# Ledger of designs, part 99: designed miniproteins, single chains, continued (3)

Each design is a single chain, and the fold is of that chain. pLDDT is the mean over its residues in the fold that is shown.

## One batch from the design tools (miniprotein)

Design m11648
Fold by ESMFold2-Fast:
Structure m11648 (fold): chain A 78 residues (1-78)
Amino acid sequence: KQEKIEQAKKLLDEARDYSEQGNNDKAAQKLLEASKVLEEAGLDSASQSARQAAIQVKQGKLTGQQAADAVRRVIDDE
């Protein structure tokens, strides 16, 4: 569980970095990868949050940083 949570957090960091580079498509891809890892860890709420964040980042409605912060809050609540 913890190893998968660390993997997901790394993917959230990568999503932030791609978003900072203006690559929202890659940022969204990393958020979807984080969602899958979080689902495998049994963090269903965090997984759903990452999926929703990926859509909003792809649409330019959230930065990768805002998305990563939102998903991390859900991880901490679970």
Scores: mean pLDDT 82

Design m11649
Fold by ESMFold2-Fast:
Structure m11649 (fold): chain A 86 residues (1-86)
Amino acid sequence: MDKEKEIEENIKFYQKEIERAQATLKRVEDMLEEARKNGAPEEVIERLERTIAAVRRSLDWLQKALELYKEGKSREEVIAELRAEA
């Protein structure tokens, strides 16, 4: 298979996943702001904060993968580098 085509497909895939994660992050951040304004219980605030932290961690991984693909790295090289950071 064409290596350039595989890289382009992976770039598009990770760009789409990043957009989805960013949309999720915004939604949860909006929920947290609303919960704080409405005087929600501390357990609700803490749960939303944990969700935000998890989404941000996922975004960091997705952004790192996208950066590596933009550098022209293969899927195998990207997986190896991400595993080294885990």
Scores: mean pLDDT 82

Design m11650
Fold by ESMFold2-Fast:
Order: sequence, then C-alpha cells, then structure tokens
Structure m11650 (fold): chain A 90 residues (1-90)
Amino acid sequence: VEKIANGTELTLEAGDEKVLELEKGTSFRVIAAKGARVTIEVLEGRVLVSVKGKTTVLDKGESYVLGPGESALITAAEDSVIRLTATSEA
C-alpha cells in the first residue's frame, strides 16, 4: 500500500497495479497509457472521479474504467483506499 500525496500524477501502463491510501481532501491525476485500460476500484471510503468534465462518485466496492489515453482527476471525499489495475486493450 502506497500513500499518495496531493497533486501527484501517475501514468499507468499495461501490467501495472497499485494500491493507494488517500487522506480526505487529497486530489491526484491518473493517466491510462495509450495501450492500457485502467480500472479504479474503491476498497475503502469514497472518491470522486472526474473525466472530461464528468464527475462520478465511487463508494466502497464500486469501480470506474479509464480507456487508453484517458485521464482522471481523483479526489478523496473521505479517507480512502483504492486499487488501480492497468491491463492491455489487446
């Protein structure tokens, strides 16, 4: 488990997996590499995922999928633990 700092930017490539701990109010950016799909899954807490001006609320057990080349701003609405899994689009 990695603690994420406010303002962090992460690019995930196919095969990457991270489990991140976020403090309430932390915002960071996730970028799916050109050949990768990134699944954002909430293990604990609640986060806001903003993609191209659209905001989705994710509660514990919910997930959001970023397509290749997409970017999301993730904001922790409460202390949260999330899993990021990047897979190939092949």
Scores: mean pLDDT 86

Design m11651
Fold by ESMFold2-Fast:
Structure m11651 (fold): chain A 55 residues (1-55)
Amino acid sequence: MTEKERAERYVKAAKEALKLGNYETAIIFAQKALELDPSNEEAKKLYEEAKKRLE
């Protein structure tokens, strides 16, 4: 499995966590996606949205 494919799986997990209201979990998954693919715009958006929801 490529790092990009693994990042996409974490992006999907972060989206689902956000949908369920699990903001801290969404942050963790978005960070993992960014570690694997730092240019992933969707992961950046998910990270910022989840972080905003905790504030």
Scores: mean pLDDT 82

Design m11652
Fold by ESMFold2-Fast:
Structure m11652 (fold): chain A 106 residues (1-106)
Amino acid sequence: MTTITQSPSSVTAKEGEKVTFNVTASENVDGKVAWYKQKEGELPELLIENVSTLAPGVDSRISGSGSGTNFSLTIENVKKEDEATYYFQDYKDEFVNSNGTKLTIE
């Protein structure tokens, strides 16, 4: 069973800054991994699938990268609308989710 650890657990950024969320898996993960965004009171939104493929309608400021046990999501030129909790998901083996990162914009 793969354990997913995402860091940091929370980050505060100013508009226009670049933020990166990092994931470490306890075992090598197949590229069947996704990133999604959860706003308070809203349904989760898929951002990235297959490590680096943007979902339709997702802002090009967002990118995913990584392989093996290390993955990251980067948001460039952050905006107030980017405030949310961001989660990493391994959907190949056991549908395992990360603990997430809460992003706050000042």
Scores: mean pLDDT 80

Design m11653
Fold by ESMFold2-Fast:
Structure m11653 (fold): chain A 92 residues (1-92)
Amino acid sequence: SSSAQSAANLAAQRAQDRGATATATVDGTTVTITGKGMSVEAQFGMLAGAVAAELLGAEAEVTVKGDTTTVTLTGPSAEVAARGARAVADGL
């Protein structure tokens, strides 16, 4: 497993530990983390993580629809994508 996949899986696991249904996928240098049934606190955590990922050099897109949050991170490398995914996990 790539370091990006491990970091993305950690973010999904932390969202699940907070009561959400969560998935994480990695395609090259793009990581997508989706949490459904998220509390407002968990949604703010994902947003803070996405901002941190941007500061670490990833491009972050965030979509919020009710209690569902999707964060898509694209890094210039797998290492930056992994670092961004870890930032999202740390926000949770």
Scores: mean pLDDT 84

Design m11654
Fold by ESMFold2-Fast:
Structure m11654 (fold): chain A 82 residues (1-82)
Amino acid sequence: MKVTITLPNGKEVVLELSEEDSPEEVLEKVKEVIEKELSGKLRDESLNFIDENREKLLSLKDLSPEEFVKVVMEGIKRYLES
């Protein structure tokens, strides 16, 4: 499936997910998009959020891949606004 996400820099990107993707596979895809599309401090802080919250995010096993991506992106946004 294709999920449109808004990155912290305001850029919209389309993320290709499978309904069979594990939370770990979804996190890897999100990290790849961040590394590709963001730069400097914004990239580093977004990746730091994922690394600091990895265990908590991976505990969200009852979410669909699309719902999981939305939780990750909202978390990054709130982390950067703090």
Scores: mean pLDDT 82

Design m11655
Fold by ESMFold2-Fast:
Structure m11655 (fold): chain A 100 residues (1-100)
Amino acid sequence: SMEAVLAMLDAARESVVEFLKLRNAPEKVIDLVKKMFDEVRAGLLANKPIREIQQTVLKSIDEISKYLIEEEKVDKEEVDLISLHILQAVLGVLYAHKKA
């Protein structure tokens, strides 16, 4: 059901936000992640193709990675870790939705 998919998305959002807070991520990055999850939610509710929602996710991860490297001077290894955690969290939800 859509309600179950949205509940999974909300849980993934909270998990990623908690991970970022534990790593002392800047508020700007937390805001960008929240915006990304809001856009995923809007895409699911609008019944957008999964490929289009995935493109939104990848674009958001690119923006977050660029901000961390260019503005916050975070090491690439840590940026890659953060990017992978975000990607894994959201792809799990999108995969569950595709099967439903």
Scores: mean pLDDT 87

Design m11656
Fold by ESMFold2-Fast:
Structure m11656 (fold): chain A 79 residues (1-79)
Amino acid sequence: ARAVIRFEAESVSKLVALMIETIAIGYEYGASVSGKISGNTADLTLEHESWEKLRAAVEKIFEYAKRLGVKATLVEEVE
């Protein structure tokens, strides 16, 4: 299973801080994680064999982004 979450923030510093924590969340759920930052936008890619665990990680990441006031969008989701 694979998911791509796009973050949009007002500053690169805020985006970098968000990416560090969301990568950590992905790893805590046992996902393979990769990230790309371009300007005020970042894409976080998560992969896991378990769809259930991937969805749990994605939900936790969205909750974290919401607490920081960062716009998060699910761009891709594949079982």
Scores: mean pLDDT 83

Design m11657
Fold by ESMFold2-Fast:
Structure m11657 (fold): chain A 68 residues (1-68)
Amino acid sequence: SLEDLSPHELLGRLAEAIAAGDEEAALAVAETLERQGHTELAIRAYRALLAAFPDSERARARLAALEA
């Protein structure tokens, strides 16, 4: 599962999800980075996700919370 992946592997999965147009998969990766405590990487992941999927309300909400 995603929870067993390293941050490097998760960033690879994020890139694959974005390239595939898979918003739900991209969100799952960003949320996994956040849950693992990689806050700065999660912020970068949510920003990359929002560049590809600008209408993602969940990504906007999580990014706002992490940058507060």
Scores: mean pLDDT 87

Design m11658
Fold by ESMFold2-Fast:
Structure m11658 (fold): chain A 92 residues (1-92)
Amino acid sequence: MQQVVDEIKNMLDLGKDDGADISATSEGDKVTITLSGLKPKTLTAIALRAIGLDLDGLEVEVKIEGNKITITFGGLSPKAVQEIIEHAKSLS
């Protein structure tokens, strides 16, 4: 679980480095992160990282609209949800 949390935090950090607008919401064991204003190269890197998280049974849904990416992660522990949301807030 911590490796999943660290990878999601890295995705948020990549978005912040691009100057993207970052938001995160939670519902139960799911977290949805939205990053807007990404450069194409950064958006591609984040999308590939999200797809890579699928191997350990993590639910991942990716939606791309122009320079905006929305990623929903499921199957997270309550502690993981909290850590991701707090990290996203620190970057806003």
Scores: mean pLDDT 82

Design m11659
Fold by ESMFold2-Fast:
Formats: structure tokens, sequence, C-alpha cells
Structure m11659 (fold): chain A 105 residues (1-105)
């Protein structure tokens, strides 16, 4: 599922394998779009933005952060979870990051 690819991608962020994380999050985005799951799609875009930022690819990072925010504009709960996810990643709390993803519909 899209969620399984998101969780696997977090493991590769923890390992600092950003190329593999990008592959998994792109796959998650494709599946979330097919599943019509806006919450998982926004989450995949946020995670793509985070990984591009870690690679210092700032233009790509901003593009994906923008895409995530557009999908979450009318969903305050999703926006809150995306913010908490980003904070968990910056703090290297990968267990909390996974728990947030697992809490998504």
Amino acid sequence: SAKDYLLKGIEYIEKKDYEKALELFKKAAELAEKEKNTELLATAYLLLGYVYKKQKKYDEALEYFDKAMILAVDNPELRKKLGELLKALEEKDFEKAKAIIESLP
C-alpha cells in the first residue's frame, strides 16, 4: 500500500539513503493518487520535500512542500499532522514519524 512505502521510506531516511527514500516516496505518491487518498498523497509530497531539502535541492523541496500544502489547505487536522511529522524528522524521532504516518486514514 501507499502507507507501507511511506513507512519503508522513513527507514531509508534514518539510514541517510536519500536516493532510496525518494524512490519509495514517489511510489507512495503514485499509489496514494490511484487510491484517491489525499492524506497519504500530501504526506508523500511533504516527505519528498524533506528529502530534497536534505540533499540541498531547495527548488525541488519547495515544489513538493507547496504541493503538500495545497492538498492540506482545507484540512486543519492533516496540516497539524504534517507539521508534527516534519518536526519528528528534524528531531530524528523516526518512531514518532512512523506513528504519525500509521495514524493517517
Scores: mean pLDDT 90

Design m11660
Fold by ESMFold2-Fast:
Structure m11660 (fold): chain A 55 residues (1-55)
Amino acid sequence: SPELEELIREANRALAQGDVEKAIALYQEALRLAEEEGDTQLADLLRRGIEALQK
């Protein structure tokens, strides 16, 4: 979805700028939307990425 794509783009931009906390928050929002849309593969990828950023 366009909303999901925008959230991921914003999260990637925040991460590239070193704003890890903002990136995590945006990836978590993207994960929620991916789960609502039934995108299991993307949801799994986002969950793993969030875990990696959290330690």
Scores: mean pLDDT 86

Design m11661
Fold by ESMFold2-Fast:
Structure m11661 (fold): chain A 93 residues (1-93)
Amino acid sequence: SERERILLRTARLLVDAFEEVFGKLTDEQRDILAQILRDIAARMKERGVTSLAEALRVAIEVVEEYLKTNPKIPKEDGEKIVERLRAEAERAE
């Protein structure tokens, strides 16, 4: 339950970061976001994440890995998403 709350809050902050950079999300952007969220959830479970700050650091790692491999979003927009997540991680500490 607590891990689910942290995941949902992390998901909301990630959605907010995407919407701040792109505005209203396209279906392709929603699919990318869903894939990133699945990878975040898996890594949070693997690492036993218990705080929002730690969850946001995991989210940053997953987004950065996505941008390195085969991104369907422009690198500049992806970097803005990472900057927004870093600001939220600092606020959560």
Scores: mean pLDDT 86

Design m11662
Fold by ESMFold2-Fast:
Structure m11662 (fold): chain A 81 residues (1-81)
Amino acid sequence: MEKKRYRIIVAGKAPEVVEMSPEQLRDYILSLKPSVIFVERSLAEWFKDLPIPINVVDRFSPALEEAIQRARGAVGVAPAE
């Protein structure tokens, strides 16, 4: 599968951009042990079957990214392309 760029927002750290397949992205996010996931709609299918609360958003706003960075256990995922 082709590697794509994703923007990852994690509570307590600066946003990062990673290059990986959607399957690798799913595993990476799970390795962060999130209590809640915020995911842009285009990626939501990769997270639908997880036993973790998932909030699907149409597009990340700066305010939402700031809220995720301040919220303990929150992880945000969006395309970076």
Scores: mean pLDDT 79

Design m11663
Fold by ESMFold2-Fast:
Structure m11663 (fold): chain A 61 residues (1-61)
Amino acid sequence: SPLDDALSQLDLEMQREAQRRVDEVIARNGELSEEQRQEIAREIGEELDRRRAQLLAQAAS
């Protein structure tokens, strides 16, 4: 379904964004701490939840 395709695409985009943020921190600081990794995971999780809710709301309309 279009919704399933959009959700799958969102999941892939969020995985790529998480990796990009990790790579940027390592490139800038030379390393990634557990605290920084947890913060990235939290931020990505919150963004995924928001975008998922938006897609579900659009599909319900």
Scores: mean pLDDT 86

Design m11664
Fold by ESMFold2-Fast:
Structure m11664 (fold): chain A 61 residues (1-61)
Amino acid sequence: SLERLLENAAKLSEQSGVDLIMSLADRGELELARKLFEYLKEKGVLTDEQIERVEAYLAEK
């Protein structure tokens, strides 16, 4: 379920979370990647540099 994926993502390191977002985007799961990104961003676990990187990556899709 989406809720379990987001809960598990909250337990990941900031880098693992970014890697998961990128992996989901690469698989064409753009909506899920964006929801996960939004969740981690709200949790405050991402650096400004990581936020900019993910936004740029998703925008190119």
Scores: mean pLDDT 75

Design m11665
Fold by ESMFold2-Fast:
Formats: sequence, C-alpha cells, structure tokens
Structure m11665 (fold): chain A 73 residues (1-73)
Amino acid sequence: SAEAEELIEKGVEAFREGNYEEALELFKKAIEIAKEEGDEKMIDKVVSMAIATALETKGPEGSEIVLELEKLK
C-alpha cells in the first residue's frame, strides 16, 4: 500500500528527529492499514524499519517503541 509506505517514511523521519510519540503513532497507523489489507509483508516491513531506525539511536526509547509495535502484530 502506497499509504502505508508513506506513513513508514514519515515515521522514520519523526523517529530520527527524536519525535518518538509521533513516530510511534505513524508506525501504528501503517500497521493498521496493512492489517486491514491482509498484507503481512507490510507489517513485517514496518517493524523491521522501526528496529533499523532504533539501532541508529543511542537511547532506550527506540527499544520501547519497537516493543509497542510488536504488540500490534
């Protein structure tokens, strides 16, 4: 879904800017759209990109965001 991919891009940007609450909300919306479409590959993509972005940060906040997204699978 183009909409889910756009939300992932915005979520990664927000995450890198330190806007963790905004990033989490954008990733959650991307997962919700993917679930509605039955696109398991897109759900995996959202979580994988969140994990990759979290590994670029230096704080525990990234790990907390990934944990919250894993609950949505």
Scores: mean pLDDT 77

Design m11666
Fold by ESMFold2-Fast:
Structure m11666 (fold): chain A 58 residues (1-58)
Amino acid sequence: SELEELKKEAERLLKELGRLSREEAVQRLTDMAKRFAEAGMETLAQMFLDLAKELEAR
């Protein structure tokens, strides 16, 4: 399903965060949050936004 694929992409992104620049990580986390919000997954969208903000603040 589309939601299952989105969750797998999110899991892959989290595993890859250490290989990305801060700017790339923030952008990809923000994009993932938007996709979760569009899918009606508000809790996951907020979690990814919070993670992006934490990385951006560093």
Scores: mean pLDDT 84

Design m11667
Fold by ESMFold2-Fast:
Structure m11667 (fold): chain A 70 residues (1-70)
Amino acid sequence: AKVEIEEVLDLSSLSEEEKRKTFLETGKRLSEEAKKLAKELAAKNPKETGEVVVTLTVDGRTFVTRYEAS
């Protein structure tokens, strides 16, 4: 099973320190959510890989990360 998560952040109004902190905190949160969801998908269908694709766009830059659980 495959699920896609997309988030868009506008950090242009933040200070450089706040921008870095917000980016790291958001990345950590999305990573934890995606790993948990991939594991839940794998648990519901043990014969299929649970896949979650996270697309994070920050100030026009796009980052794509895939998480899988078997």
Scores: mean pLDDT 81

Design m11668
Fold by ESMFold2-Fast:
Parts: structure tokens; C-alpha cells; sequence
Structure m11668 (fold): chain A 70 residues (1-70)
């Protein structure tokens, strides 16, 4: 099962999608960006290499969403 992968990807995208719908302060964006990067790093450490491309792609998409001005 890939329940851990599904949960981590859900967290990454969910946080980014929420941020994209709400104006954020610079400090809030930096904090959320750090959390997204941390979740991506954790996923890369605990999941097999075969999942790494999807984890990297999802992390980058999540970061792009929060950097896009709402």
C-alpha cells in the first residue's frame, strides 16, 4: 500500500490549494513554503525511489501555487 504517499501528497496539495484561494502575508507564505518543503523532504526520506519523481513534481507544483499571487 502507498497510504503514506497518498497522505503526504494530500497534505502538500491541500495546503497549497488553500493558500492559492486566500491572500497571504509574506511571513505566512514563507512559513507555508517551508512546511511544504519539509513534507516533500520527509516523503523523499521515507518512500522508495520509484515515488521520488512524483513527490518532487507535487512539491514543486505546491510551491508554485503558493507563489502565484491570488
Amino acid sequence: GDALLEELLRELLGRAEEAARTPLSEEERERLEAEIRRLGELALRVLPPEYHPRIRETTERALELIRTRP
Scores: mean pLDDT 75

Design m11669
Fold by ESMFold2-Fast:
Structure m11669 (fold): chain A 90 residues (1-90)
Amino acid sequence: ALLLAALGALLGIVAIALARAALRLAEAAGGDPAAIAAAVAGAIAGVGALFLAVVAAARGDVELAAEALKEGIEAVELAVRGVALALAAA
C-alpha cells in the first residue's frame, strides 16, 4: 500500500511539474492559448487517472490499476505533444 501511494504521489508531482513548465514555456513563446489550455486540461485529467490507479491498487484491483496507470501516462504524453504542436503553430 505504501509503495503504491509513493508511486502515485511521485507520478502526480512529475505530471504537475511538466504541466506547469509547459504552460510557462508556451506563454513565453506566444503559443495558441486555446490549444495550450486543452493540453493542460489533458495533463490534469491524466493526473486524475494516475490517482485512480493508486486507489484501485489499494483496493486490490490490479487490473483496473494497470489500466488507469496506462491511461494516465498516455493522457500526459498527449498533453505534452499538444503543447509542442501549439508552439510549432505559433
Scores: mean pLDDT 67

Design m11670
Fold by ESMFold2-Fast:
Structure m11670 (fold): chain A 76 residues (1-76)
Amino acid sequence: SNAEKAKEYAEKAIEALKAGDVNRALYFLGQAYDEAVKAFGPDSPAAVAFRNAMRAAAQGDLETAIKYAEEAIKAL
């Protein structure tokens, strides 16, 4: 399902964030966002949380990005 794909990409994003690999994290967060939108729509809690995670990661706030990615997984 799209929700299962979103979770898989989100888990890869969290691994990348923990490794400090921002570019890899943004790639996987973007994929997780796309799959969450397909499953639940762009204004769903999961999609919003993935957007917040991407913003935090882009700003170098990796701890906040991990928190939002984990919240997004819980909303899937």
Scores: mean pLDDT 91

Design m11671
Fold by ESMFold2-Fast:
Structure m11671 (fold): chain A 58 residues (1-58)
Amino acid sequence: MKKEKAYEIAYEILKKTDLESAGDGVLEKVMEETGVSREEAEEAAKKAAEEVKKEKEE
């Protein structure tokens, strides 16, 4: 599903940098690659950021 791809793309970006450092760039990338709405991209990015933070992956 597009939402699953949005999460995966956000996760790949955010494991190398946090959401605050990536800013709107991660949202824009997710929207361009998957075609989800900005709201869906924000949800995917926040979810990915929380997962990355909990896993403490670089």
Scores: mean pLDDT 72

Design m11672
Fold by ESMFold2-Fast:
Structure m11672 (fold): chain A 94 residues (1-94)
Amino acid sequence: MEERLEKSRELAREIAERLERAMAEALAEAFGSDGPESLLATWLALERAGESALIKLAWELLRLVAEGRISPAEARERLLAALREAGHDPARID
């Protein structure tokens, strides 16, 4: 029983790390070269920008991935779409 629990914990950690990378990549794409390297730095940047709706969306996407309802890649694409709608697309800043 304990070995199965450890394997489930390892899998949960891998999923969390993949999601963190996918979200960080989405935010780096939206904010350009100044994009955050970690989710925490990203959350702080979004809070400073007053983007509470984007923070709530990111948490909802995290929950959906944790529940197995969407993939980390789908979460990344949904976050990128929301960032573009909010005007954080680098192509629109030029």
Scores: mean pLDDT 63

Design m11674
Fold by ESMFold2-Fast:
Structure m11674 (fold): chain A 60 residues (1-60)
Amino acid sequence: SEEEIKEELKKVLIEGWKLQGASEEEAIELADAILDNYIEAGLDLEKALKAAKEKLEELK
């Protein structure tokens, strides 16, 4: 579902920002802002999730 995709995308974004040195609070704020911008821009959230997962794997 769309809500499940949003939850997974937020989790991936939080993990990615934490790996880049953000605090938990900073990572949550950044993830929320990015997700809001994706929704406002009408982006395909499933494609955004795939891209975010790819970037997360590169950061590990």
Scores: mean pLDDT 84

Design m11675
Fold by ESMFold2-Fast:
Structure m11675 (fold): chain A 59 residues (1-59)
Amino acid sequence: SAKEIAEKGAQAALAGDVAAAKACLAELYKLGYVSEEMLKKALNSTDPAEVAAICREAG
């Protein structure tokens, strides 16, 4: 579910797996759990902790 995708995305971000983190964020966005503003913020962020936090808040 969304919580599992969110945690997977957060762990990927913290591990430096940018491709996996982006894939999880895109899926959460399609499901309606992430706003376009938060998605853009995460995709433009260079801080893994910020990306992980955005993923977890979505789930």
Scores: mean pLDDT 82

Design m11676
Fold by ESMFold2-Fast:
Structure m11676 (fold): chain A 69 residues (1-69)
Amino acid sequence: SERDRLLAELRALGAELERLGATSPRAAALAASLAAVLAEADTLSLDELRAAVEEFRLLLAALRAEAAA
């Protein structure tokens, strides 16, 4: 389902942020925020889940760009 796909994407983003969180306090904070979203996922609409996926993708991309510079 679309919901299962979005939840899988959020879990994958969370795993990446958690790995980066070992050396980045900002990545660790974002991983915690994403874990909170996942904890409430059953109460969230599909539009809210899509927005969360897009937001965390952008935040992860920004962290990677800053690390590469």
Scores: mean pLDDT 87

Design m11677
Fold by ESMFold2-Fast:
Structure m11677 (fold): chain A 85 residues (1-85)
Amino acid sequence: SAQDEEVALVEDSMSFWATSIRITYNRYRSRGVPQSDIDRILNDMMDDVQRRVDDMRRQNPNPDARDVMRRQMDQIRNDVRQQQS
């Protein structure tokens, strides 16, 4: 259904952003970039993702899609905290 397609698109977008952050972290870490610089880059990426999620939430009144956004965003935040430790 159209609603299921909206949820799938949100899941795909959230997964893409999570993967982008992970790849960026792994790349800079493997290249010996200082942790303080990595922390700044990850915080900037998180701010960008938060803005994109806020935009998606505004465009999607579907409560199921919004629930996916909340759950996936919490997971991304947790992963970033671990990467900054």
Scores: mean pLDDT 87

Design m11678
Fold by ESMFold2-Fast:
Structure m11678 (fold): chain A 68 residues (1-68)
Amino acid sequence: SDEFLELSKELKEAVKAKDIEKYYELLLKIAEASLEETPVENVSEEEARKLLEEGVKKDVEELKKKLE
């Protein structure tokens, strides 16, 4: 959707600016929006959100290390 594309652009800009807090916020919003449009297979919405949050956390940890 248009909202999802806008969040994706914001995410890329946050990475370019090295704004880790904004990157985390946007990545989490993108993950939540993705669950609305394309649910993760064979998991409940609650479980899918938990899995996405863990994935986002891992990606942010890796990005922080690369930006140091």
Scores: mean pLDDT 68

Design m11679
Fold by ESMFold2-Fast:
Structure m11679 (fold): chain A 69 residues (1-69)
Amino acid sequence: SMEEEKIAKEMIEALEKGDFEKARELARKAVDQGIDPVRLALSALRIGKEEGKEEIGRQAASIVLDVAL
């Protein structure tokens, strides 16, 4: 969904700036609002790959799954 993609992009931008806490806050807020953490994680992986930031996308996906637990 567009909301999942928007949050994934915001998380990737935060991680590019080294703001790991902001990325965690974004993930937690998304999950609390009812966004599926698996779908959000998959969006982060896909967007990271598409933007040539695969490692950052993978890190964002890991943060999403960690906060969902």
Scores: mean pLDDT 87

Design m11680
Fold by ESMFold2-Fast:
Structure m11680 (fold): chain A 56 residues (1-56)
Amino acid sequence: ATAEEALKLAEEGLRTGDAGLAGEGAYLAQQVIKEEGENETARRALELAGKALGVG
């Protein structure tokens, strides 16, 4: 999965209020960071997903 995919899912989850999309975005962002290291796009995805899930 790409950081851009994670960001798109997180943005869509935040926009629509879909916790499933936000959670998927968070999961993919975590995978990107784990596999590729520090990534600003993946961090952005985590931040937006957190807001959508009510934890950021």
Scores: mean pLDDT 79

Design m11682
Fold by ESMFold2-Fast:
Structure m11682 (fold): chain A 90 residues (1-90)
Amino acid sequence: MEEAKKKIEESTKTIKELLKYFENGYPELFDLPFEEQVKKAKEIAEEVLETAAKLIASGEISEEQAQGSRDKAEELLKAYEELEEAKKEL
């Protein structure tokens, strides 16, 4: 039980830090029900990945330049997955 609470706090902190790398950090995201937060996180990650692919295809950025944003998008999805798993343990 205490380990699950610690995991929730750590995952929440990671998510907040990752959102600082996106537009305005999406402060209203945390005011939403958890299921809607997961949906929004997936939408953010999908938009980042789609935009990166388009910019690479147009020659505006290199694959290396896009990798940083893709890594952050994947980390955001993983953090929400870990948070969902930890909440199930409570």
Scores: mean pLDDT 70

Design m11683
Fold by ESMFold2-Fast:
Structure m11683 (fold): chain A 65 residues (1-65)
Amino acid sequence: SVTDHIIRSLEEAHQRGTLTDETLQEIVDSARYHDFSPEDLKKLAETFRKLGFPEQAKKLEELAK
């Protein structure tokens, strides 16, 4: 799924030390224009929190409501 591809890419970027607030914000902004299920948005938010980006995680959780 698109969600699984995003999660994998984020984990790889985090391992390389290239993950930024800007990259995560772009994903949040993109989620407003894509048909993500509430479950997929929650899964992305959990990944964001795990990687140390709680602000962007909260924004995805708000979209899932």
Scores: mean pLDDT 81

Design m11684
Fold by ESMFold2-Fast:
Structure m11684 (fold): chain A 80 residues (1-80)
Amino acid sequence: AEKEFEELLKKAEEHFRKALEAKAAGDYATAAAHLEEAAEKLLEAARIAKEKLKDEELAEELEKAAEYYRKKAAEYAAKA
């Protein structure tokens, strides 16, 4: 569970990095898509935190971060 949790966080970080690279290139559509993928990885990590690690507080923080990424994705999609 802990290893799976860390792998999901690393995947979220990789998607976030790719979103920043796409944004720097002016590709807001690709940036939005990667932010949505990052948010989904954070939500999967939140589920593991809640169900496997029994850390409700950590799960809520990850869900909040995912919501923020989805909001940013929508903003970038509107610019595409």
Scores: mean pLDDT 86

